# Ledger of designs, part 43: designed miniproteins, single chains, continued (2)

Each design is a single chain, and the fold is of that chain. pLDDT is the mean over its residues in the fold that is shown.

## One batch from the design tools (miniprotein)

Design m5468
Fold by ESMFold2-Fast:
Structure m5468 (fold): chain A 95 residues (1-95)
Amino acid sequence: MTVKEWLRKIASLALESEGEERIRLLNVEAFLRSLSEADQEEVVKLIEEGKLTVEDIKDFLKKVFPDFSDERVERLAKELLEDAKVTKKLLEKYE
């Protein structure tokens, strides 16, 4: 699956979702759209394989948002990891 197809599926699921689930999907979409094409492909593969870590997300966030404090980056990375786990489960459920 291409990153473009993956992002389209996330956007579609977000339109049909409500509350916290919608927010989690939109957070993952926003994060991916902030990355370079190569980094998007890497993150999507890590999510699909269940190998994405907080450390991976921190490295990507530091590339995109160099002005963010280390505390903010750590908090966002933990939140995005949980958002990514929910997103993966939703994609698997609605294949």
Scores: mean pLDDT 84

Design m5469
Fold by ESMFold2-Fast:
Structure m5469 (fold): chain A 86 residues (1-86)
Amino acid sequence: EKEKKLAEAQEYIVKGVEYEAKGRAAEAQGKLAEAAAHYRKAGDYYKKAGDLLGEVVGKDNPLVQELYKRADALYARAAALEKQLA
């Protein structure tokens, strides 16, 4: 059970990194709506990774806290881009 949660958390981290990279690439090309969508998806994956990892190592673990901070930062970036589009 714990091993499955760790493996799944790692997969979510990888997906978070992939979508964050896609968001940055879209933003660099001025594709702000695509960038915002990718950043939100990256944040969702980092949050899911933090939730699963937190179940194994505890929510107060620094790595779990960093995953949540990363997700929050990406959500804030997406919101800023969405505001620019409005």
Scores: mean pLDDT 89

Design m5470
Fold by ESMFold2-Fast:
Structure m5470 (fold): chain A 86 residues (1-86)
Amino acid sequence: MDEEELERVKEAAIELLKKIMEETGNPDSEYGKLIEEIENATDPDEQLELIRKAVLKAMKDENLSREQLIEATAVAIEVVGLEFER
């Protein structure tokens, strides 16, 4: 796993979650907690698992706009790519 690619995917996931919280006006503490957990994780494997969990939660959120769903799907593809590189 490339550390630079992991940082890029992490930043994309955090920005996605922040946009969801901002645009929905929903201070869902679970999204805020996931952002904090991702930012505080120091182990690359733990960061990747937390990003995966956050993106899957977003993809199941019925309040997502089409654009938010597309962005979540793009991040999910990047996460799967990093997992496949072992």
Scores: mean pLDDT 74

Design m5471
Fold by ESMFold2-Fast:
Structure m5471 (fold): chain A 81 residues (1-81)
Amino acid sequence: MRRRLITLSEEELAHLRRAVAAALALMDPETAARVRAELDRILGAKTPEEFTAALDRLRALLHEHMARTGAAPPPLPAPPP
């Protein structure tokens, strides 16, 4: 795997991927397509700015979906002390 994480640890990114995969299974096809497009942008990002922008859009889409469906987000691992 190639590393270009600037704001998320590898574990946090893995958790985000799992949350997105679970959400995609429950999403409307239109929302699922948008989330997949942002994931492709994250994975294809060549600069930290592109990565951060795509990640912000993905986060917004997930929050909108959760608010619309009433679905609870999966629990995140506790931060280290």
Scores: mean pLDDT 67

Design m5472
Fold by ESMFold2-Fast:
Structure m5472 (fold): chain A 87 residues (1-87)
Amino acid sequence: SMEEKLKQFYEEVSKIHKEALEKIEELVKNTKDKKELEKQIEKIIRETSKKIREVGEKYGIPEDLLEMYVNLVEHELREYAKKLVEE
């Protein structure tokens, strides 16, 4: 069913999102060069978005819902990174 596919999608994406947050935290903690930090954060966001799209395709998630979710996660990751860097 679509409900079962959405559940599996959210579970896998939740893990991907959590791993991305942990990678960003580690980068902020260990990277002193601001330009290198910004490049590595954008790389993590790009790789995270790619993984989410691959999971969405695997479970046949509608493209509009998938892109909305990708945009939401990218926004959350960028805001989280900004908060960590500014503090």
Scores: mean pLDDT 87

Design m5473
Fold by ESMFold2-Fast:
Structure m5473 (fold): chain A 71 residues (1-71)
Amino acid sequence: MILPAGTRIEKDGLVYTLVRDVELIEDEHGYFGIAMLRVEDAETGEDLGEAVALVEVYPDGTIRVTFLEPL
């Protein structure tokens, strides 16, 4: 599974945008991969920088983002 560059994920008042295409690996729990994300405040549009995160896509289409390093 590939998430294309420019994919936007809105969660907890933040917008995460994929900087490049990410190939997700399938396992018994869904899909996962490490992504470089551009982070913006959803309300103000303020650029908060880039972050490295674990992206998980569950079979129901739920996307989870877990930061591996601080912004």
Scores: mean pLDDT 77

Design m5474
Fold by ESMFold2-Fast:
Structure m5474 (fold): chain A 68 residues (1-68)
Amino acid sequence: MLAGNGAESAEAAAEAIRNFAKNVLKEDLDVEVESESETSAVLVAPNAGVRIYLERRDGRWYVVGVER
């Protein structure tokens, strides 16, 4: 979960989500960074059709939205 603890980078957020899906949800998701700017990033899991929106706050990345 990234709601209370931000990731250091969008790639670190992608890794955390991949590890969560594998260990908790028992799903293998190819989560990758689709786009990244200074204040926002988008992660995608192409095999699941999931899009995850990140915002940067005080140098850390937080999940702010999920779309299917």
Scores: mean pLDDT 74

Design m5475
Fold by ESMFold2-Fast:
Structure m5475 (fold): chain A 103 residues (1-103)
Amino acid sequence: SELEELLKKIEELFKKAVELAKTLPVRDQTLFLFRLTAIYTDVYLAVTSEGLSQEQKIHMLENAGTVARDLAEEARSRGYDELAKVLEEIYELIEKMKQIIEE
């Protein structure tokens, strides 16, 4: 399905984001890794859960998207431009997932 293909792309981007986050100063690693885990959990559950309503899935993707966007802005403000670009791409794919679920 189109959602499964988007999930695969997001998983590849999350792996890249995690590896980039591990290269950051220790004080920033915890924040970025924790927030990345939260984004991934919401995306994964929204796509794979058969027990969630369409409204609940959209709400989880909206929350994940907001966290991803805000984290991308935080990364840019700290000079982590490569991590910010990956997070921006994750945000765009989450927005695409929402559109498909609403269809």
Scores: mean pLDDT 88

Design m5476
Fold by ESMFold2-Fast:
Structure m5476 (fold): chain A 65 residues (1-65)
Amino acid sequence: SEEEEKLREKAERIARALVDELKVMTPQQRDDLLAAFREYLKKLGLSDEEIDELVARIRAEYDAA
């Protein structure tokens, strides 16, 4: 649906903004922030599968220094 598409777009925009912040954090701070982000996405109504995929992409982006 259009609502689900907009929700995914919102999640992607937030994820991109977080990547820059995550790059300057310690590994422990990154894990804490990503855990909080996962809870936020779950409350927004994303599936566990969609959340796992998005978090994996975020991790790949900040690791690709």
Scores: mean pLDDT 79

Design m5477
Fold by ESMFold2-Fast:
Structure m5477 (fold): chain A 87 residues (1-87)
Amino acid sequence: SALEERLAALEREADALVAELRALTAPSPAEQAALRARVAALEERLLALAEEARALGEAGRPVLERLHALAGRLQEALRPHAGVLEP
């Protein structure tokens, strides 16, 4: 489905960002700004997909479970950088 294709694309992009965040040690201000923008864009897409999945009721549950797992991975990767990547 189009929703599952969008989810797979979001998972790929988010997992790439998670890998970058895990390798991150001392980002410059420009790198911090770019990373904040990427995180914000991914969070907006995640929320939009979660809303669409919820509208499907039971049929959306597998998508919501994958989005929940993805959000958890992103939040865990962001935790060491909270003071510089979160407002």
Scores: mean pLDDT 84

Design m5478
Fold by ESMFold2-Fast:
Parts: C-alpha cells; sequence; structure tokens
Structure m5478 (fold): chain A 113 residues (1-113)
C-alpha cells in the first residue's frame, strides 16, 4: 500500500520488514471499512456519487498515512508487538478522523452558498 504523504512514505520505508507486514495486514483488514464509511458520509453530506468515490479514496489514503506515522513513532519507544497492538487499538479513532477530514476537505473545495 502506498501512503499519500512524502513523510508517511519515508516512515513506511524506514520500518523493519516485520513491522511493514503487520501494518499491511491491519490496513487490508480496516481499509475497506474506511472506504465504505467515507463514501456513505460524503453521500449523506450531499456530495455526488463521483465525488463520494474521490472522498472514499482520500479517506483511505489519510487513514494509511496516520497508521504508518503512529506505528513509526511507537516503534521508537516500544517493542514491535506492543506498538502494533497500540496501532490496532487506535484503528477506530484513526478511521473516524480520516473520514471526517476527507469529507471536510471535499466541502472546502466547493463554494459555500
Amino acid sequence: MRAGSAEANAAYAALPPEARAALQSLLARYGPEVYERAKKAALEAGLSEEKAEEVAHDAVTRFADRAILRLAALTKTHPLEEAVAAVEAAMPELAERAVEEAVEAAKRGEPLE
């Protein structure tokens, strides 16, 4: 999975292979739920089907970036198993923030009348 930000991409590349494998598994498990939640939230916010798909992709990218940066930070001070468990426990919060930010970004791209 490719992160959207240069910072998240660099952090991901610096992770040991076992940390990257654990992160890939978490993102594969939670990514589809983030996509569906973001699409639903965008449609409920009055955005078109086409824009809702764009919001869903943006939310998944934001979610992946946050998970990568959280894991990278935690691995500096915690054993890998504890860092992965902490990121997994944070997944619902990271998903909610990613969806909210993607919807707000889409709304800011259009004139409010």
Scores: mean pLDDT 82

Design m5479
Fold by ESMFold2-Fast:
Structure m5479 (fold): chain A 61 residues (1-61)
Amino acid sequence: GEELVERGKKKYEEGDYTGAVIDYMKASRKYEEEGDEEKSEEYRKKALEVAQEARRERGLE
């Protein structure tokens, strides 16, 4: 899970919002598979936040 989180952060910093969302969602799924529901929920929320930011930047709501 952690590797995907770090990759997602790097993509976000590089302006690859779509890639960041994908990696955060993958991280959330990995934490769910590992039984870490708290981290799974954290990164699912993070992916949604990044998706919302990306949508706003593209002139979408």
Scores: mean pLDDT 78

Design m5480
Fold by ESMFold2-Fast:
Structure m5480 (fold): chain A 61 residues (1-61)
Amino acid sequence: MEFEKTITAVAPTVHEALEQIAAEVKALEEQGYKILSSELSLERLPDGRYRVTAKLLLEAP
């Protein structure tokens, strides 16, 4: 069964936000989910931090 999951990370740098996304993706893969596709978007917040949003298409184990 395929489904969409959205992961959001907020960090002072894009690199740190991407590291948070990567950690969550790794946790999903360790649970047996297969990542079919990913879409990333980046937003700079008014306080100077960055929000990275990952839209994932997943296949359940």
Scores: mean pLDDT 84

Design m5481
Fold by ESMFold2-Fast:
Structure m5481 (fold): chain A 90 residues (1-90)
Amino acid sequence: MEPTDDQIKTLLDNISNAKTLSELQSQLQNLSSMMNKITDPEKAGEVVELFEKMYEQNKSKLSPQMQLEVESTLGLLRMHYWVLKHEAEK
């Protein structure tokens, strides 16, 4: 079942409110698992845009290690979106 907008918002809020590296890693893993359930490229693109916006707004309060974890996850989400978009164009 595709994730709801409320589930996506809650998860992004949890990521933005993470105070430790361990909390951040746990929430990023939850986001990646949720993204793997998305098969609609439009929905996947929306998740990527919301995550990029959240990262830009919160970048200054993240440690360098936390920034690397977020950027790594963002790269994976962008790849998933690109694959879905490309497959949908066939």
Scores: mean pLDDT 82

Design m5482
Fold by ESMFold2-Fast:
Structure m5482 (fold): chain A 99 residues (1-99)
Amino acid sequence: MEKIIEEIKREVAERVREAAERFAADPEGTAEEARLVNAEAQAAMLYAEGKADLAQLLGWVDRIAAADPSLTAAEREALKAAVRRGVELAEELRRRLEA
């Protein structure tokens, strides 16, 4: 179990590193994308470690939105979509590594 979780975290970190190179080339134009990539990566790692399920992760986005009145409904839905992608990524990587 620990080896699979460690490998998922490694794959997620690699994807974040590749995205960070694109963000460094255009920091002003990619700030929103960087936030979404970070949310997806955090959701993938927390889910893979068994620290949170999808419902808990979506609830955390709702709590963030409630605490930050500047966050728009569209931004909240984009964050929820990123969380869902992160969970799906973790599930796919786990299936691939267990095959």
Scores: mean pLDDT 79

Design m5483
Fold by ESMFold2-Fast:
Structure m5483 (fold): chain A 69 residues (1-69)
Amino acid sequence: VEKAFEYGFQGGMSNTVEAGRDGGKKGGELGGGIEPANAFSLHATMGGAYAQNLDAALAGSVGAYEGGK
């Protein structure tokens, strides 16, 4: 889908928001152990421990914060 907010709303809006916040803070520490989807993205695009933290935060933000229009 093209509407990240709508996707999160029906599939797990609260989970996406929490995952994004926790992912951004704990992504580098855990490596995206909060949500399977974030963990998969981290492993797929992980270029280093630093990059995984940003990737996790962006994944969550796309689902929740982007739809904050």
Scores: mean pLDDT 45

Design m5484
Fold by ESMFold2-Fast:
Structure m5484 (fold): chain A 94 residues (1-94)
Amino acid sequence: NREEVLEELDREIDRAIEAGDGETSVKYTLLRTLLEKGILSPEEARELLDMIRAGASMEELADEIALRAGMSQEEIDALSPEERIARAAKLRLK
C-alpha cells in the first residue's frame, strides 16, 4: 500500500515536471515527503492526492493536513500554509 502510493506520487511528480507545472509538482512532492517520513498514512496520502487531482490549491492542501493533525480552524487561519504544514508535522511526530 505505502510503496504503491509512493510510486503513484513519483509518477505524478514526473508528469507535473514534464508539463512545466511547478505548483502541482511541489504539492505532490510535499505528500511524498510526508508519507515517507510517516507523517501521513498511505490512506491519508491517497485522499490528499485525489484532492490535488481535483484542483486543490496549496492552501487547501495545507489546511486539510493541519485539520487532520488536530489543529483548530482558528490556529490554521493565523498561520501561513508553510507554517500549517510544519506545525502539523511536529504534532504528528510527537
Scores: mean pLDDT 86

Design m5485
Fold by ESMFold2-Fast:
Structure m5485 (fold): chain A 89 residues (1-89)
Amino acid sequence: EEELKKLVREALFDLNPEAIDQLEKIARESKENAKKILLTMLEISFEESGVYDEETLEEFKKWLDENSDKVIEIVQRILEKLRKLAEKR
């Protein structure tokens, strides 16, 4: 869990290509892994903004369960955009 958070931070803030590639591989392994990545991204957003919303976090968990067939594609699309940003530097 903490290791996953570190990878997500390295992908989002450092645009680290190895972190992006590792997250894409993790997301492709299962829908549960893709859900964990998306949830971790939201948690990091709360930490960076200083605004923690437990209700939004629980609603997001429920949304991920209801949309489980889409979660891998969503993660892949986000990581692809991050990879393109990394390449432009």
Scores: mean pLDDT 82

Design m5486
Fold by ESMFold2-Fast:
Structure m5486 (fold): chain A 89 residues (1-89)
Amino acid sequence: MTSPLEILQTLAQARQLMEQAQALLTDQHDYDGARQLAQQALDLVDQVRDAFLAAGREQGFQPSGMPLIDAEQAALQAQAAALEAKIAA
């Protein structure tokens, strides 16, 4: 069972991975490393989204965290797309 604290920590880790991906691209021009970290960030958000949906169903609680998770997923997807566009240029 994933606690709300674990969900927030996982979202923070996903953000840090995306920040590291952007730094690798900008500072080191490590395109493969940047792609790997960006994909790891997206995978973590997908995992936490699934865990939150499962926990919400089990407890019947107010889904107040779901818009936050959806917004974070959308933001990370947009950042990953922008990173790929920079690599392709």
Scores: mean pLDDT 76

Design m5487
Fold by ESMFold2-Fast:
Structure m5487 (fold): chain A 60 residues (1-60)
Amino acid sequence: SAGDLAGKAGRAAARGDDEAARRYAEQAGISGNVDPERLAALVLAGRGDGAAALASGGAM
């Protein structure tokens, strides 16, 4: 699902994996012409605070 892909993109962004974050963000239907790390984090926040949960859980 798009939510699952956004979650993977956010996790990749959190660990600095720009390449993986970009791929997951694109698969989630997000524009590939912007900063993929920021976009993935934004999508997670918008879809249900996934970015904050990942940061708090130690998946940084």
Scores: mean pLDDT 56

Design m5488
Fold by ESMFold2-Fast:
Structure m5488 (fold): chain A 104 residues (1-104)
Amino acid sequence: DILELVEKLIKKANDLKEMAKKEGLTVLSKSIDNLISILNKIKSKLKKGEKISDDEILDFEIALGIFLIAYGVEKRLGLLSKEIEEKVKEVVKLADELLKKLKE
């Protein structure tokens, strides 16, 4: 169920955002805010039974890319706790599953 997957991803992304904020990871936190914003737009359309457009899928891919770049920067700076790294893995796994379903 795509809607359940989107809702689960939003929940995990919010959990990660709160962790990032507590650790002062401003760039990562802002990238997650952007990702959540795009996911909420997708969620709204799915609730209305509307088809997600190719442009909206691209917006999601761009937001995910920005998030991964922010994660990579903070990882290189040695700023990431193990807890954050594990939560990033959960978010990435769910995002990959969602992207595959949106492209089918």
Scores: mean pLDDT 88

Design m5489
Fold by ESMFold2-Fast:
Parts: structure tokens; sequence; C-alpha cells
Structure m5489 (fold): chain A 125 residues (1-125)
């Protein structure tokens, strides 16, 4: 609905500004409206948890998402970022490599470059 969409836009702005705790409070308010979160809302919540250094919470959100949507490049990249923060570099590489493959298949050059950069960063860790 309009109010939920308005809350999502405000939460997205807060995540872009690095205000992760405020973003999570707004997303929680949106959830109270009784509808399941869509993929974009789930990814936004996961980004906020990663930004707060809570990668385990991000993984709980993202693994079910990528199981249902294995071609969600942003979801795969975020899952890789969460595993990287946990120091699980082999798992992070697995998801970044999947993201790169899907991004190339979708002709998403920006996502492919982002996945490749994360692969190289992870191999250096």
Amino acid sequence: DDERNKLFKEAKKLVEEGKYEEALKILEEAKKQGLPMDADEIKLEAKAYIGLGKPEEAIRLLEPLVDVRPDDVEGLILLGEAYFELGKYEKALEYYQKALEVAKKQNDKEAAERAQANIEKTKAA
C-alpha cells in the first residue's frame, strides 16, 4: 500500500545515508502492516544488517531469498558480503562467483564488475 511504499522509500534513503538502525526501525514498522516483504525490502534490510556488522542476520534473510530467486544478482552479492564479514571467505567466493555468472548471463556489466572486484578482494584476504 501507499504507506508501506512510503516507509520503504524512507528506509532506502536512510540506508544510503548509513543510518542503519533508523532504517531497520522503519522496515520493522512496514512489517507491522501484515504483508510479507518483497525481494527489494528483504535486500534493503540485509544491507542495513551488514552495515551494522550483523552479517548473521543478513544471511538469515538472504539465504531463503536466493533459494527461491537464484538469479537475484544483488541478493547473491549481499550474501557474499555477509559471509565475507564473518570471515567465511570460501562461502563468500562461492556466492560472488554465482553472482558474476548470473550478471554476465543478464548482461549486467555493473553487477559483473562489482562481483569480480569482491572476488579479488576476497582472494586477497
Scores: mean pLDDT 87

Design m5490
Fold by ESMFold2-Fast:
Structure m5490 (fold): chain A 100 residues (1-100)
Amino acid sequence: SMKEKGKKIVEEVEKAMDEMVEKVTKADPSAKPYAEKLKKQTVKGVKDAVESENVKIALGSVGGMTIIAASSIALSVDKETGKVIVDEAGKVEKTLLESV
């Protein structure tokens, strides 16, 4: 059912974002608040997107916004930590695009 698919997408994104927060925290503990904020925003966006009339477009928008936000955070942290944030955000975008 579409409801079950939506729940699985949310669970996959939450897991991917948890892995991102862990990797970012390991690279730079001071960047953890940025990673946690990105997780909260992305998970909320996905939850809203799976209930929208145009799920595929909405999920694609969340993926794109997540990369933009990750890129902005990367400017505020060291190069290695910024690369981790952007790489992990890219994995989330791919998951969202493949989910529809």
Scores: mean pLDDT 83

Design m5491
Fold by ESMFold2-Fast:
Structure m5491 (fold): chain A 65 residues (1-65)
Amino acid sequence: SKKEHELILKAVALSIATGSKVEIEEKDGKLVLIVTVDSEAAGEEARALGEQVSADTGAEFELKL
């Protein structure tokens, strides 16, 4: 879908900007953006960007440390 393509593009951009591992899962018909970070500082940036992607695409956002 067009919404899924937008999510993929934004997820790739977030991964490049933060150096984080990003994954997209589908749960109960909802797309979930999962971002994994290895530090608190990376977590702050990833959270800000991930929340923006969630707002733009309607995907759920999950942060893992």
Scores: mean pLDDT 82

Design m5492
Fold by ESMFold2-Fast:
Structure m5492 (fold): chain A 60 residues (1-60)
Amino acid sequence: MLVEEIKKIPLLRDVPEETIRKAIELYEKTGKVSREEVGPHATAIAAAIEALTGKPIEVE
């Protein structure tokens, strides 16, 4: 699953799984990842989702 693939990335290894799931949920709901909701790792998580899914993602 997407969460497991993101957790394999060394840069995101220490990011809580809950934070990663929240970012994915926001992306699926809005097409964007919010720094306000996800925190300082929002850009890195968005880049990982984009790389894994092939879909462009905006960070708010």
Scores: mean pLDDT 77

Design m5493
Fold by ESMFold2-Fast:
Structure m5493 (fold): chain A 90 residues (1-90)
Amino acid sequence: KEEILKLLDKIEKAVKEKKFEEARKTLEELKELVEKEYPELLPLLEELEEAIKYYEEVYNDPNASASQYVAAKLRVIGEIESIRIAVERA
């Protein structure tokens, strides 16, 4: 449980710092632990993976608006928080 929460914190920090490759690597480590301990939460991790991919696409898109960027970032933060709450309640 504690290891999963630490990996979530690491992903959140990496995303806030726009270190998308580090975020993806940490997410793969998180998936391995969640698959073993809380396999029912895997769909939430898939949503987080999609949210990170979209945020990276928006970040790298020169035509993306500030509102698209903010929305994409908030989606990632929201997915992380959802997983954190689910793990803490498990």
Scores: mean pLDDT 83

Design m5494
Fold by ESMFold2-Fast:
Structure m5494 (fold): chain A 81 residues (1-81)
Amino acid sequence: MEEVKEIVKKLGEIYRRISELRARRHLLTPEEQQLLDEAINLVDKAVKALREGNISEAKKYIDEAEKLVQQVEARLAARLA
């Protein structure tokens, strides 16, 4: 139960960050837009894995999505600084 709560919390945080990047999509390069789209796909796969009870698979997708979101955020921040 606690493990699922932590996963859901992290998933919500990633969704919030994705939403912020989507609002600023016009400031993203084509490469960054592709990374953002891949992160969204990974989040969808994580949600599917959670519905099927595949906690380990959900964690993998969430970790991959977080890495991609962090990469896009870092690149955008560097260009706007």
Scores: mean pLDDT 84

Design m5495
Fold by ESMFold2-Fast:
Structure m5495 (fold): chain A 77 residues (1-77)
Amino acid sequence: SDIQRAQQLFDEAKRLAKQGKYEEAAKKLEEAYRYLARALGKDHPGVADVLKELAKYYKKAGKFEKAEEYEKLAEKA
C-alpha cells in the first residue's frame, strides 16, 4: 500500500510539474519519498530516483538550497 500511495503521489507531482507548479510538485514528491523510504529503505535505487526529481523540481521553483539538500541525499541513496 505504501508503494502504491508513493506511485500515486509521484504521478500527481508529474501532472503538477507539467502545469509549471514546481513547488507543489516537489511537496508531493516529499510525501512520496517518505512512503518509499518506509517501504524499500532509504538506500534503494527507487528512492534515489525520487530524490533526484525532487531536487530538479525545487531547482525549477527557485528553491536552490532545498535542491542541493536533495541532490546530496540522492548521491548517498
Scores: mean pLDDT 83

Design m5496
Fold by ESMFold2-Fast:
Structure m5496 (fold): chain A 106 residues (1-106)
Amino acid sequence: MLDPAEALRALAESYREAGTPIGKLLAEAFEAAVAGDGAKAAELFRKAAEMALEEMRKEGAHPEVLEVVEEGFRRVIEALEKGDLAGAVDALLEMQRRGYELELEA
């Protein structure tokens, strides 16, 4: 099983390397989560999630994809606020899996 802290550090590095505004917020959110600052992690992730959802809507993302992503982001935020790193990783993986399933059906 993946170590949740190591998984979040790997995600933070990947998003920081992407060099996007959303990526920077996600990297900072996951770094805060690993440091034990769940409140800061949740706030930064919420900002990144709002920006990501706006971009997806502008790109014409299917309503079913938006619903899965919105629910996924809500679960990640709840886990981060509680300091539940394992729950946050599980929510991210579930959201990614559901997104891929919808892409295969489209």
Scores: mean pLDDT 80

Design m5497
Fold by ESMFold2-Fast:
Structure m5497 (fold): chain A 80 residues (1-80)
Amino acid sequence: SKKEKLEKLLKELEDFLQELYNILSEKLSPEEVKKAAEEMLKVRLEWYDKAKKAAEEDLEKLLEETKKKLQEIVDEYLKK
């Protein structure tokens, strides 16, 4: 069902966010980590709102687009 798939993708997104957070915490100051985490939280909230409204077949694509946005945020913070 769409609900079961959404729950699995939410878990995948949470695991990805934890990995990104670990990378940031190793490389950046606590203040920079907080700023990056706040931007990533906004992207996560936007994803969940869109995912609830999306067709089941579009959920994977939406997650991949969201992961790309999160990686871009991390990359920008790591560039200084």
Scores: mean pLDDT 85

Design m5498
Fold by ESMFold2-Fast:
Structure m5498 (fold): chain A 72 residues (1-72)
Amino acid sequence: VAEALRELAELALDPDSAEKIAELAAKLSPEEREAVLRAVGEAQREVAAELPEDAPEEERARALSERLRERA
């Protein structure tokens, strides 16, 4: 799970990440995927609380990436 969160943190900065995310998901069990999705959701909520709604997408992606790395 920790390694998957680190990979997702890198992919959050990559606009062309759909294939990489699918490959990462394929390596995880259903339970690990659920844990990763929960961690991503929590990180997204924290970013939404810290940044204004009109913040640039690049800034949100960086904040999300940092939160995911902290959880890894």
Scores: mean pLDDT 72

Design m5499
Fold by ESMFold2-Fast:
Structure m5499 (fold): chain A 55 residues (1-55)
Amino acid sequence: GPEELAREISRRTGMSVETALAVARNPVMLRVAVHDLSLTDPRAAELLRELAAAL
Protein backbone atom coordinates (compact mmCIF):
# COMPACT_ATOMS: atom_id res chain seq x y z
CA GLY A 1 0.00 0.00 0.00
CA PRO A 2 1.04 3.69 -0.03
CA GLU A 3 2.67 3.57 3.44
CA GLU A 4 4.87 0.60 2.43
CA LEU A 5 6.02 2.46 -0.72
CA ALA A 6 6.70 5.62 1.34
CA ARG A 7 8.76 3.58 3.86
CA GLU A 8 10.87 2.07 1.06
CA ILE A 9 11.43 5.55 -0.46
CA SER A 10 12.39 6.79 3.04
CA ARG A 11 14.89 3.90 3.45
CA ARG A 12 16.50 4.57 0.03
CA THR A 13 16.58 8.40 0.02
CA GLY A 14 16.53 9.53 3.68
CA MET A 15 13.24 11.43 3.13
CA SER A 16 10.76 11.01 5.98
CA VAL A 17 7.62 8.96 5.23
CA GLU A 18 5.59 12.19 5.69
CA THR A 19 7.80 14.05 3.15
CA ALA A 20 7.52 11.21 0.59
CA LEU A 21 3.70 11.24 0.90
CA ALA A 22 3.56 15.07 0.67
CA VAL A 23 5.81 15.10 -2.44
CA ALA A 24 3.71 12.32 -4.09
CA ARG A 25 0.51 14.37 -3.54
CA ASN A 26 1.98 17.55 -5.10
CA PRO A 27 2.30 17.31 -8.92
CA VAL A 28 5.02 20.00 -9.16
CA MET A 29 7.13 18.57 -6.31
CA LEU A 30 6.60 15.04 -7.69
CA ARG A 31 7.96 16.07 -11.14
CA VAL A 32 11.06 17.73 -9.61
CA ALA A 33 11.76 14.87 -7.15
CA VAL A 34 11.30 12.13 -9.81
CA HIS A 35 13.70 14.00 -12.14
CA ASP A 36 16.36 14.47 -9.42
CA LEU A 37 16.06 10.87 -8.14
CA SER A 38 16.25 9.46 -11.71
CA LEU A 39 19.87 10.74 -11.80
CA THR A 40 20.98 9.25 -8.43
CA ASP A 41 18.55 6.36 -7.61
CA PRO A 42 16.31 5.38 -10.56
CA ARG A 43 14.55 2.76 -8.38
CA ALA A 44 13.54 5.46 -5.84
CA ALA A 45 12.16 7.53 -8.77
CA GLU A 46 10.05 4.50 -9.87
CA LEU A 47 8.80 3.95 -6.30
CA LEU A 48 7.83 7.63 -5.99
CA ARG A 49 5.83 7.37 -9.27
CA GLU A 50 4.16 4.18 -7.92
CA LEU A 51 3.34 5.99 -4.65
CA ALA A 52 1.72 8.90 -6.55
CA ALA A 53 -0.36 6.40 -8.63
CA ALA A 54 -1.46 4.57 -5.42
CA LEU A 55 -2.76 7.80 -3.81
Scores: mean pLDDT 88

Design m5500
Fold by ESMFold2-Fast:
Structure m5500 (fold): chain A 82 residues (1-82)
Amino acid sequence: MYEEDLKALRERIKEFKERLKKAKDEEEIQKLIEELETLKGLIDDAIEELEKSKDEEVQKFREELIKAREEIDKLIEEAKSL
């Protein structure tokens, strides 16, 4: 992943937070959970791939991906708890 992709990812996470706050139907909540779980899987794959790099810029991207993954995980748990 690149720096611009990471910024787009963070913006998407903010959109998920807003959608979750506005969600009143169980169907919308379930759809959000599915989208978040899919995104989490893609991020986890990227984190694993970048783990062995010692390049400082790559490590910054990986750290940002880890933060994004943690936010997604919290959103999934919050959505599941209702």
Scores: mean pLDDT 79

Design m5501
Fold by ESMFold2-Fast:
Structure m5501 (fold): chain A 76 residues (1-76)
Amino acid sequence: SEAARAEVRELMRRIEELAKKAVEAKKNGDVETFRKLMREIQEEIARLLGLLRAAGDPALEAEAFARLQEIDELLS
């Protein structure tokens, strides 16, 4: 559904924003904030994977996995 696609894309945007904050915390040596943000990112990714499974949309899944790979590279 369009609502499911919108929800997945909104969640991906939230994960990207959390990742940007995590990168900033890491650069600043803020280990505590980095750990909290990484935990939040992992929880949101778990939710994303559930939504993708429920949607059954291969194109949306491919889009989401490509964006998650970009996020993983930023956090490395």
Scores: mean pLDDT 87

Design m5502
Fold by ESMFold2-Fast:
Structure m5502 (fold): chain A 55 residues (1-55)
Amino acid sequence: GHAEAGAAGRAASQLAVEKGDEAGAERAMNATVRGLASGDGAAGKAEAQKVRDEL
């Protein structure tokens, strides 16, 4: 679901940070936000906003 996709994006970003890949972390979060915002109307946009608020 959208919450699971947001959680997966956050986990991927955190893993990239732990590996020292800050640019990779930023790309992972931006891709997650874009995907959530573009696909599924209001619910996807709400989850994208939560992900943005955590950055």
Scores: mean pLDDT 68

